# Designed miniproteins, single chains, continued (4), part 18

Each design is a single chain, and the fold is of that chain. pLDDT is the mean over its residues in the fold that is shown.

## One batch from the design tools (miniprotein)

Design m12596
Fold by ESMFold2-Fast:
Structure m12596 (fold): chain A 79 residues (1-79)
Amino acid sequence: SMEESKEMVEKFLEGLEGTREWLESQESVPDELLDQIEQQVLGETEKLLSAIPEEAEELKKKVEEATKEFLAFLEEKKA
């Protein structure tokens, strides 16, 4: 349902924020771990987008935008 899709998206966004906070709390993070997190996030994004109904276009955009921002954050962490 639309409500279930909304809840799934909110949990996904909370997961990204939690991961971001954890990464920022670390003194150093290996590039290998950052690459692993990137691959996991991309995989989860694809699964979530496939599960969201066509009529929930706004939810798909939220997932895409959040993923883009998170990936940019990971690139900054590698620098």
Scores: mean pLDDT 84

Design m12597
Fold by ESMFold2-Fast:
Structure m12597 (fold): chain A 63 residues (1-63)
Amino acid sequence: SVDEQLAALEKKLEEAAASGDEDELIDIEVQLGVLAIKAAVERDDDLLDQVDQLAEKVDAARR
């Protein structure tokens, strides 16, 4: 499910940020982009908000 995918991405983000794995952070960013498109097509504002929050965390981890 989408909720399971978001939870998995958040877990991967925590691990990638802790290890400094830039390749994993880029992969997470790409997967979040796919979820953002899905949310827009389905008009799921809650999913869009969750994706935006995780995308900000990815951006912060890459600074």
Scores: mean pLDDT 82

Design m12598
Fold by ESMFold2-Fast:
Structure m12598 (fold): chain A 66 residues (1-66)
Amino acid sequence: SEEVVNYLVETFGLSRETAEGVARFLASTRDTFSPRQMAQMLRREAGIVLSPAQVSELARFVAEHE
């Protein structure tokens, strides 16, 4: 959603394209992978370094806006 994308751009300084990719990734993986696993995948695939705690908060935000 736009709310998630705007949050990612404003909070982490991501480009809009990267933020859209991250939001889609979190929406598709939140029910399958742990926050730690999602953090590892974000670093590997998008070069974004987030703690598991930050990923957990972000996944919750995505769930509230999807």
Scores: mean pLDDT 76

Design m12599
Fold by ESMFold2-Fast:
Structure m12599 (fold): chain A 84 residues (1-84)
Amino acid sequence: DAVREAAIEMLDKSQADIEASDLPEEEKKRLIALLNRIKERIEAGEDIGDAVREELLRAGVPEDVAQRAAERLVALSEQRARAA
């Protein structure tokens, strides 16, 4: 599934960007753990939007922000899948 592969690649890039950032180490660990949980759910065949939204909600992100983030990742993954 090209869309699923694109989503995983985007999450891997986000992890690399977080690791290279100037964020506190505790915050990096929390964000990387969050991205890994989302990635595992996508790899298991779950819906990309649901995986992102649910994990962000569990991390304390407001529902409207979590929904927008989920929709954005799906849209970008579809765009990248078409470009590949």
Scores: mean pLDDT 83

Design m12600
Fold by ESMFold2-Fast:
Structure m12600 (fold): chain A 66 residues (1-66)
Amino acid sequence: MEPVIERKDSSKLTPEELLRDVAEEGLALEIRYLQKQGKQITPEDLERLRKEAEEFYKKGLEALKK
């Protein structure tokens, strides 16, 4: 199996789903960056990154809905 990032058609995604996708990509890039530094992602690191992504997502949703 080939590890590749695949996404749904953006035209079928709601603004909320698109925003979630962006947050997920940002999180994944941060994780990959840390892994390139030879760092293992601990549950605590993952919780931090997830909280930041959720805050970004929530702020974006508020702005997007208005």
Scores: mean pLDDT 71

Design m12601
Fold by ESMFold2-Fast:
Structure m12601 (fold): chain A 80 residues (1-80)
Amino acid sequence: SRADTIQTGLDVLQGELDTLRKRAPPSLQPQVDQAQSIVNEAQKLYNQGKLDEATTKLQQAALQVNDVRTQLQEIEDKES
């Protein structure tokens, strides 16, 4: 179902954020916190049955998580 798809997406993003929080230097922690906030907003909307709004926030969260991952990779590449 659409609800199952949203929940799966939220679970995946939460797992990625847990990994990023452990790996990210202090300089990236504010961006990890921002991505976590968007995931929390998506979860709240999902819990309220607002599936359209939850989907929009899930997509926004995915973009923010990807941005943090890219910035972390760029930092790691510069340290080589």
Scores: mean pLDDT 86

Design m12602
Fold by ESMFold2-Fast:
Order: sequence, then structure tokens, then C-alpha cells
Structure m12602 (fold): chain A 86 residues (1-86)
Amino acid sequence: SSAERLALIEQQMKSAEEDKKAALESKDLLTQQVLLMSIGGTAVVAEEMARNSKDPEVKEYARKAAEYLKKLKEEVQKHIEALKAS
């Protein structure tokens, strides 16, 4: 149902926020890269839902979620690159 899809998107965004926190607190490069990949995968799924959903409410929420998740991914990527440069 649309309600289940909206709830899934919310759960995925919360999971990505936890992954970002863990990545920023981590001192292990492999852990940081795995968490970055996890956030990136979630963003791709949100973009697919935004493109393919027939429900306008799900489509719009997924679009906003994809934009948000891409920003989280960019923040984690910048953090990793800064650590590599130091």
C-alpha cells in the first residue's frame, strides 16, 4: 500500500542518518566506505521509487527523500576525502 511505501521511505531515511553518524564517528576507512555505500544504495532506491511510483504522494516523498539522501552521501564522502588528505 502507499502507506507502507511511505513508512519504508521514512525508515530508510532514519537508517541513513544513523549510518552517517556512524561513518563520521568511525576511525576505520573500510567501515566508513561500507556505510557510504549503504547510504548511496538507499538514495538509488529512493530515486527509483520517485521515477516509477504511480501514487503522486509516494512519488513526491520519494523525490524529496532522494535529494536528502544524496546530501547525506555527499557529507560522508567529503568527510572521507578530508581524512585521506590529512
Scores: mean pLDDT 86

Design m12603
Fold by ESMFold2-Fast:
Structure m12603 (fold): chain A 93 residues (1-93)
Amino acid sequence: SKEEVLKELLEKLDESEERQIKNIKDLGKQYNIPEEEVEKIIKEYREKVKKVKEEVKKLVKEGASPEEVLEFLNEKWDKVVNETNEKVEKLIA
């Protein structure tokens, strides 16, 4: 059951990642941000979220509760999203 819960969680995180990437691309088109800058932000975002997903896998393997995993995700995932949004905002300004 823990492996199934982890699989479902990772699938939801993958969907969230792809939605954020689409939003970054859409903003890049809307504000005429150079494609090279957009791709750089996407690459850095993918690398950061990959690290968060690996930490989630480690926490589940080490017996963390669902509540502990959710608290970790709320902190680390939101931080990555906020840092990524700040980079996009600086290119719009």
Scores: mean pLDDT 85

Design m12604
Fold by ESMFold2-Fast:
Structure m12604 (fold): chain A 90 residues (1-90)
Amino acid sequence: SIEEEALEKIKKIIEKTKEEIKKLIEEGASDEELQEVFLKGVQEINKVILETLEEMEKRKASNEEILEFRKKMTEIAQEGVKEINEIYEK
């Protein structure tokens, strides 16, 4: 489904962002550089969400389906942020 494809894309963006942040920390990057990588990841995730919501609306998805998709995406994004914060604490 389009929702499953969006989920996979978001997970890949989170993993890529985590790897880039880990590498930058090891290289002694500034807080500004780390923030730029994080913000790029957030922007890419938001783009996937918006494109998926537009396609769902075009297919006349129910309000319940849209709400459930948004809930799942928010949970995945929150877990990703938690994992990134754990990298900063090490």
Scores: mean pLDDT 82

Design m12605
Fold by ESMFold2-Fast:
Structure m12605 (fold): chain A 61 residues (1-61)
Amino acid sequence: SLEEIIARLRAAIDDEAALRALLEEIAGQVPASLRAAMETALAQPDPDRAAAGAYAVLSTA
């Protein structure tokens, strides 16, 4: 379910490499809009801003 997907992504929020790997693994199960928003957030060069952006995306999904 989408709720389980969001919970798994949130669990990895403090580990950018794990979060990216998980997002890639479940790409086919994630809505395209959510995936695009997550990829945009994680493209931020500042890791703290990337994490905050990813968390905000998951909080509004």
Scores: mean pLDDT 77

Design m12606
Fold by ESMFold2-Fast:
Structure m12606 (fold): chain A 92 residues (1-92)
Amino acid sequence: SPMAQIQALVDQTIDLLQQMENRLEKENGPIIYQMQLGAQILHLSVAKLLNDPAHYVSAARHLIEVAETLPEEYREEAERLKALADEIIALA
């Protein structure tokens, strides 16, 4: 079902965000990026609990905005986050 596909993409996105947050913490990276990634994990987790297309689209759109603000060293991860967000929006 489309909803099961969205949930799988959301889980993949949360996993990537958690990996990035853990890396930033290990590297003593700027706290602002750690907080932004954490906030996106919470937003996606709430969208998953509500399991509503509008909330998935809202979370995915906000994720794209955050990904665009990430520093150059996270460009590859930022592109992957945007690709996952685009897929979530397309399926919702």
Scores: mean pLDDT 87

Design m12607
Fold by ESMFold2-Fast:
Structure m12607 (fold): chain A 55 residues (1-55)
Amino acid sequence: KPPTVRIWEAGVAAGNAWLAENGADPTNLSREEMMAEIDAFGKAAAAEIERLKKE
């Protein structure tokens, strides 16, 4: 599986988890909710990149 796909999947999973945990409506997100989802995505993507560097 390409590294870019692994990074993207990790980010998407984290973003979706944040939305579910906070009961956010993905079709009507506030700016704060959008920024929090993006932050969760970025943190998961960065963690996956770090794992890939060690493999």
Scores: mean pLDDT 77

Design m12608
Fold by ESMFold2-Fast:
Structure m12608 (fold): chain A 74 residues (1-74)
Amino acid sequence: MSVTTDDVAKILEELGFEILSKTEDKVVARKGDTILTAEIEGNHVTLTIQGKIDSQTLVEIVKKLVEKGADVTV
């Protein structure tokens, strides 16, 4: 099953991110000085991080995406 941008946005919002933009294949989110971009192609999610993210937050994002059936690249 393919993960959706709605699934990604919900995970990021639950972890305290503000959704700046959401398209069919891309989510851009912000938390403090950190900008996170998630790009989706089928079940593959590529995460690009600008700024500082703590390891616990990153691990939780990856874990929740994998639980939704995504293959994640950081």
Scores: mean pLDDT 83

Design m12609
Fold by ESMFold2-Fast:
Structure m12609 (fold): chain A 83 residues (1-83)
Amino acid sequence: DGELRQKAANYLTAAGVQIVAAETLYWLGEPQEVIEDALKAAEGNLEKARELAKKISDPEVQAETLAAVDRLRKRVEELKEKF
């Protein structure tokens, strides 16, 4: 379970960095296409994190990891609503 937790955390970290990058690009006035590419990369990493989270046998760690995925997905959707 440690490997699954760490791997999921790594994908969550990558997604978080990509979301922050997309938010920064938005505030710098970069083209929508550039921002959307960063968000697509983040969404891919979030999906991988969710798939790994579902394999975690500890129900509390699984719930925490899925909640983290959902929190970052909400940030992606909030940014998309600004376009």
Scores: mean pLDDT 86

Design m12610
Fold by ESMFold2-Fast:
Structure m12610 (fold): chain A 94 residues (1-94)
Amino acid sequence: TMTPEEAVSKLKPGDKVTLVATGKNTVPGLEKGVPKTYTVEKVIPPNQLLLSDGRLVELLGKVEYDEKTKTLTAEELVDPVERGIELIKRALGL
């Protein structure tokens, strides 16, 4: 088990990474407990990845990275843009 910051520090632009969420997932195209492989476009410290499809992913909670399989397992994978929109809608009563 490692922090999100430690996990993203092991990745660089051009790397392929397989993401799997064990708890919460709000990233479009990901399903809880189902691994999906992406290419890293940019690493955004402390805990975010920009993927080659233009998707931004935030890692929260406990994280594990297996360098042999290139698999990153996180308790929570969150789309920060979708989260921001949801919070604004709630504040406006929408």
Scores: mean pLDDT 77

Design m12611
Fold by ESMFold2-Fast:
Structure m12611 (fold): chain A 97 residues (1-97)
Amino acid sequence: AADVDDAVAGLLGTTEEIAELISKYDPEAAEKVRQLGEEAATALRNGDFETARKALSELMKVVDEVEIEDPEDKTRLANLSVAAGLQLVAAEVAAWL
């Protein structure tokens, strides 16, 4: 159970950092990111990778719609977005082994 809990915690940590970052620009988008992050985490706990992928895809669309002027925040957001995608792919790959 620990490995699944760690993977879920990692994804939730990444999506919370995304939400905190965008909350300066769009607090409604930040709340939606938190909700989609929890949906993805719940799907991963249940082994539902299709639902997790859909939730993350919707989260990324919400993020893309937020206008961010600070280049440092833009870079951090891009890195966090890549990290979230890689965490989902790693969880899927682990399920095939």
Scores: mean pLDDT 81

Design m12612
Fold by ESMFold2-Fast:
Structure m12612 (fold): chain A 91 residues (1-91)
Amino acid sequence: SDLEKAIKLAEEKVKELKSKGADEGVIKTFEEIAELARKALTSDDAISLLQEAIKLAQKVYKLSQRVSKELQETTKEIIELLKKALEKLKS
């Protein structure tokens, strides 16, 4: 599913950023995105959780524009997958 893909990308990005000694705030934000998305898999308030995950991803996307194109592209993909998951829940 789109949600499972978003979780996997966020968790893989956390591992990459930790291995490269990236900013701890950025790492923590991706960890929070993955946790919110994972909770959305089994929660009755999945819509609210996905909205918060998208909000955090949008914040880090704006920051990533000043840091790395690779980080920017991965964050954009995560946002698109989370938005697709949210749209399916609302339909």
Scores: mean pLDDT 84

Design m12613
Fold by ESMFold2-Fast:
Structure m12613 (fold): chain A 73 residues (1-73)
Amino acid sequence: SLSEAVRKVMAELPAVIAELRRSGDLALAERVLERFRGEAEKILASPEATEEDKALLEEGLARLEALVEELRA
């Protein structure tokens, strides 16, 4: 289901963030954020998206945006 796909992505996100933080690769972090944002926008536009799905995607987006700003500093 859509919610299962969202939960799988969110389960993997901490490891992705840790690796991006370890590498300091700003360009890669920006590409990951852009891809995540694009996919999140598609899911959020879906009538099948639950409020939990929306909250999880918004949390993931905020975490990636915070990482990108951290790496820019």
Scores: mean pLDDT 84

Design m12614
Fold by ESMFold2-Fast:
Structure m12614 (fold): chain A 105 residues (1-105)
Amino acid sequence: AKELLKKAGELLIEAANILVRNVTDGVRKAIAAALYVIGAVFDVELLLETDPRKAAEKIIEAARYLKEVVEELAKKGHISKEVADKLLKLAEEAIELARKALESL
């Protein structure tokens, strides 16, 4: 369970970095989303030993928020379709890892 949650956090950090490096407009929204996701991953690391269920829930919440922001930025043309598709895939993979972790608890 903890290894799955760590991997999910790593995927979200990768997604946040890709988003910030590839956004052309809407930079403030992209940075705000990236900072929120990074903060959520830090919360997850703190919760891994004490409340791994809450850690998994925070990963799912952060990934869902990232998907919402990515879809909005893509609709406005602020990120390419290729970048959006990659970010959505990373977020979905993080959600699936967190769900598997919850099933193991």
Scores: mean pLDDT 85

Design m12615
Fold by ESMFold2-Fast:
Structure m12615 (fold): chain A 78 residues (1-78)
Amino acid sequence: LAEEAAKLVEEALEIARKQGADQDILDGLEKVRELVKQGELEEAAISLDRLIEALRAQGLEEAAKLVEEARELVKKAL
């Protein structure tokens, strides 16, 4: 579950980079990937919720969907 969530965040990060997302969003995606890998799942879940909102605000719906899927996996791992 955690490794699957981290992979989805990595995929979202690549899509967001290609689509020119703000650096704050890119930094947030990298941070949450590390939180998931470290087992900090509660903090990761909160960060993922914020990133979904930020990605959607910039019209990055494909990346937002991947982050939403990662959030559900993190919640199942809690």
Scores: mean pLDDT 83

Design m12616
Fold by ESMFold2-Fast:
Structure m12616 (fold): chain A 64 residues (1-64)
Amino acid sequence: SARELAELLRELKKEAQKRSGKKKPTVEDIEEVARERGLSKEEIDKLIKWYTDTKAAIREYLAE
């Protein structure tokens, strides 16, 4: 579900921030953390697609 993906993304972003020292980790940083946690390629691809699509939708909404 979207909630599960959002909660997973939040946890991965937190770990990516800790590892990289970046305030906003990149998609690549998040993918590396997910891979290290043992997520499958399919799960990682699904998560990144959802994140990218959601981010694009928010930008479109804010831009008119």
Scores: mean pLDDT 77

Design m12617
Fold by ESMFold2-Fast:
Structure m12617 (fold): chain A 100 residues (1-100)
Amino acid sequence: MTVDELIEQLIARFQDPELQEAAREVAKILKEYYEKNPDLTEDEYRTLLLTAFNVLREAYRAAKEGRPLSPQARRDYDILKSRLPEEFKKKLDEVIEKVR
């Protein structure tokens, strides 16, 4: 399975069209980072994608329920962002905040 096929399969599992759009934006950001970073393994890239999609889903649910992001999701997102340059952190924050 190519990474592009994995991304499409993961996005198709989101039921909400707003989440699908946000997930495509997140996938595009992380793909750009992966293509520009030769030290990043495909397995690490898959882990970043899965973590970002889990955080996105939790942010959306938390917003709908009027609650804060879970401590675990916040920690996972902080760890994800710690691996990214500032420009990619900003792009991800903009996408995540749009679904909240």
Scores: mean pLDDT 81

Design m12618
Fold by ESMFold2-Fast:
Structure m12618 (fold): chain A 100 residues (1-100)
Amino acid sequence: SLTPEQKLQLALEKLNEIARKFIAGEVTPEQAIEEIEKTLKELGFDDSFVKYVVDLARKVYEDAKARGLSREEIAQRVLTAVFLALYIYSLELKKKEEEK
């Protein structure tokens, strides 16, 4: 099984690839968010956390779109928010595993 750190790294790598596809116009915003959900589920993140991240990604996307930001700027803001959420989650998972 993957360690929490390995799971985080793999998630970050896959999320960066989704952002690249979005910036290149290869996927729609909705498809990009769907790929984020799929990626996190496939990596074994719990459903409640996946829902939180998907809702967060949509909220950040809608705010950035309302501000008229470019695809690159939208992707950077969404990635930053999602990366921070994943990092905090990985720290909490590691703490719980060390307490068992």
Scores: mean pLDDT 83

Design m12619
Fold by ESMFold2-Fast:
Structure m12619 (fold): chain A 110 residues (1-110)
Amino acid sequence: SIEEAIAALEEGRARLEQADPSDYDAVKATLEELIGRLEELAEKSKDPEVQALLRQAVATLRHILAEADERLAKGEMTPEEVAQYVRDTAIALLDAFIERLKKLEEKKKK
């Protein structure tokens, strides 16, 4: 449901805010857990608009992790810099998706 999707994103955001911004393994694990939850919600969703938004969120979060892993592997960023970049970027994206889902929920209640 939209309510479950919003709750999952808000919980993920709160966990990212509480995560040590210097610990990339912790930030990555938090995002991978959220991605798994969003994929399950997308599979169970009967609403194609909700499913599309959740799949877009998953794709965007996976892209951030892939970019972070590449920068870390190339030595372009330290683990601490990558952790902070991923955490801050993911929080901003989760805020955007939460707002989009809340607008969709309001539209469907009208």
Scores: mean pLDDT 84

Design m12620
Fold by ESMFold2-Fast:
Structure m12620 (fold): chain A 78 residues (1-78)
Amino acid sequence: SDEEIRAMIAHLRGLIAAVRARAPDMTPAQRQTVIAALDQAIAELEQLLAQTTNPALRAQLRAVIAEIREERARLREL
């Protein structure tokens, strides 16, 4: 449902903030594990975006995908 998608986006934003806060203290192996998890999340969100017809939710999904891609790029530069 639209409500479930909004709740998921809010939860994902919380996880992104947690990753950002913990990233400086991560080992290279921990960073690689997190990057793999972010790659999986992007793939799942892109599939959800392809199935979503609500324009406002599509915009919110694109925004959170962009936020995850930015965090992934930040982790790769550590």
Scores: mean pLDDT 86

Design m12621
Fold by ESMFold2-Fast:
Structure m12621 (fold): chain A 100 residues (1-100)
Amino acid sequence: SHMEKELKEIFDILIEYRSKINPEAAKKLEKELEELLKNKDYESIFDLIGRELLQMMLQGIANGLDEEEMIALVEEFVKALKEKNYKKAKELVEEMVKLL
């Protein structure tokens, strides 16, 4: 489906980012996301993506990035998902990865 393709592109970005930090955690994340996608458990997929973005936000703040700007990026991402704007959600994840 179109939604599954867009979500998988977001997964690939998150998995690539995690693999540069912790390859074992990235493999576990990939397996979890693939299983959830196979089961069409979109609520758990969104929760898992949200958890990854929260970790990225906290890492950015720890690295000295502006807390308000990092929170705003996460809030825009959540809004994009609620509006089913997966293209915007993907762009926001790519922006966060570039800042880290």
Scores: mean pLDDT 82

Design m12622
Fold by ESMFold2-Fast:
Structure m12622 (fold): chain A 93 residues (1-93)
Amino acid sequence: AIVAGELQLRRDGSTVTAVGEFTNLGKDENVTFTASAEQPGGATQIHTETRYMKAGETVTAVFQADAEQDTKWTFKAESASGSASVTGELKAP
């Protein structure tokens, strides 16, 4: 099983850095990470990467995006053994 830590969001002007930690508690497998930043009006920025994670491994996924409005952030990790996600919201500057 994949477990998600807390999502950390940091704003510097219109630029937001999102950091999520994921731990693989199952067997070695490929895990697909998707980070998304969704703004009112439909502007969505998405970053996707796939990593091979060993049993017990923790990876840090980092996504940087421009977000001038209230933004809903989602980090999702998906694998054959399951998925985990963490969501945060960041107000406009």
Scores: mean pLDDT 78

Design m12623
Fold by ESMFold2-Fast:
Structure m12623 (fold): chain A 87 residues (1-87)
Amino acid sequence: MSSIQLSSQISGMLSDAISSNVDNISDDVRDQIVSLTTRGIQRLARGDYQGAIRDFQQAYDLAVRNNAPQSLIDSIRQAIDRVRQQS
């Protein structure tokens, strides 16, 4: 899979997860997760797999610390796992 195809697939998955959980997390936490995941997706599209993993890991840590819904936490973890499989 190309980095562009992977970034598109992960972008869709994370956008859906965030949208489905927008009412279940604070606006501040949501904005931070969106910022981190967007940066990670952009790095992934450029082939910076290590940078993407770092950004998604920060989003994961933030989601866990703020007791975000398990579905959102699981989606971020799946994004990290998929990037690691392609690295």
Scores: mean pLDDT 83

Design m12624
Fold by ESMFold2-Fast:
Structure m12624 (fold): chain A 98 residues (1-98)
Amino acid sequence: DKAVENVKEEFKKQGVEVSDEEARDIVRVVTEADEEAAARIVERFTPKLLENPSKALLEAIVLAHLVRGEEFPKEFEDALNEGKIDEAVKIYEEYLKK
């Protein structure tokens, strides 16, 4: 499936290795708004993001939370829109502690 391979290649460009199953869950979230796939992405990708802050990991986690009906504070959205990935990850980490 070209969609799965495209997801894997994009993450690999950012130094992140994702499995075929993880890439399929991303495709399901993007194409079907699959809440179960979104839950797996949050669970599996949050530890990866905290170890290696990458735009692709952050975008996948944000999309997964939005699919689950969860919202982020404006400060987080502002950091993302300004391309401040490290700051956005820091805000997300603090958000998880609450």
Scores: mean pLDDT 80

Design m12625
Fold by ESMFold2-Fast:
Structure m12625 (fold): chain A 65 residues (1-65)
Amino acid sequence: VDPFSLIGKEVIVDDGVEKVKGEVVSVEERFGETIVTVKTKDGKILKVRVEKVEGDTIYGGASEI
């Protein structure tokens, strides 16, 4: 699945520690990495370095802004 097609969709972020639901607000490419910005239902903003996307789940390292 193309990560850019996820903009505006509800996704599950799995960073290996926890799973959180949120809406994809932007997608950025830099140096071959895909970074997805997700606004969680708890009101937090996460930046996720995407390892893979399967359906509505984004796997990767997440950092709060």
Scores: mean pLDDT 78

Design m12626
Fold by ESMFold2-Fast:
Formats: C-alpha cells, sequence, structure tokens
Structure m12626 (fold): chain A 82 residues (1-82)
C-alpha cells in the first residue's frame, strides 16, 4: 500500500537524518543543524540526485574529520533548493 511505503520511507529518512546529525556534529556542530534541515527539505521535494551527492560529501567529512566537506555539502544543497 502507498501509505505503508510512505511510512517506511519516512522511517528510513528519519534514521539517516538522525545519524547524519550525530556524526556531523562531531565534525562541525554549528553546521550540522543547517545541513540536516537542507537534506530533509530536498528529500521531501524528491531531489534524490542532490541528496545522494551531498551524502557522498558528508561521508567524506565524517571519514576525514574535515569541515570543508560539510561546507561543500551545504552549498550543493542550497543551490538545489529553488
Amino acid sequence: AEAARQAALEEGRQRVLDRIREETSKVGPELAPRLVELLEKLWEQGKSDAVDEALGLIQEAIRNGDVEFLKKAIELLEKALR
């Protein structure tokens, strides 16, 4: 059912966002809330390509402890918002 699919998608999305918030707060606590807000908005808009690209940058930021990758992710997500 569509409702069941939407509930599963919502659950998966919240789990990913919670993980991103926790991990990115270790790299750039001031940037983490903005990053999560942008990801949630773009995911809600179905802009999966921009979300996937940003997730790649976020993973690099977490892996390397490099705040510059978080800044790049935010810039990419902000450009994807219309």
Scores: mean pLDDT 78

Design m12627
Fold by ESMFold2-Fast:
Structure m12627 (fold): chain A 85 residues (1-85)
Amino acid sequence: AALAAADALPDPADRASAYIALGDALKAAGNLDQAIAAFTKAAALGPPALKATAYSNLAAAHKAQGKLDEAAAALDKAIALQKAI
């Protein structure tokens, strides 16, 4: 329901923001796999600032799962996007 509602928003930036908010809620609930899926959708859709936020949140979720290589890769993407702003 929440994922479908986010995907129905016509503006990609609004969809990215909705996916980030959904991912944050899922991460807080301990649903790390679902949080990663939501942040991945946000990273695909948003403008550079929202993509950077999504990759930073992906890094935090991967780190929480002990996936340090994936966390480092996501942080590198976030840093590159922040430098482009």
Scores: mean pLDDT 80

Design m12628
Fold by ESMFold2-Fast:
Structure m12628 (fold): chain A 99 residues (1-99)
Amino acid sequence: SAMARERERMIRELMEKRGLSRSEARRIVDRISRHLSPEVRRLVINALTDPDLSKRTAYVTQVRKKKGIEAVVLTIRLMSEVGASPAEITAIALRAIGE
């Protein structure tokens, strides 16, 4: 199914871009899926995996506009779990919340 293919794509992206194990990537995708619609799930995965800090900030800003501050807080927590640096997390949080 399209949903199963998208779930597998998100798992693979977390494994490939962040070096997570399959079980770690699956736990993150399942947490996103419990709290967020399919459109917002893609924005969160992009915020976690994109190598460009400015693009990650733009994705988190879109998460805020579509689902509000609670989804931003979840995204920031997940950034820590995928191994983003405290400096990157702080820079993204300040810019995304400030707009």
Scores: mean pLDDT 87

Design m12629
Fold by ESMFold2-Fast:
Structure m12629 (fold): chain A 60 residues (1-60)
Amino acid sequence: SMEAKRYETLALFWRAVAETSRFIAEQLAPKNPVLAQRERTAGDDAEKLAEEYEKKAKEL
């Protein structure tokens, strides 16, 4: 269905956001560990969103 494909696309988007946030965190860690930790948290939140959309896609 179009809705399942939309959820799959959203899941891929949030996985890309999570990967990018984790990469930024690694780059920031030696210069600003506080901002690095915030980026790690953002990455974890994005991964949870990706998992939720993957689940929604499978339930359709």
Scores: mean pLDDT 88

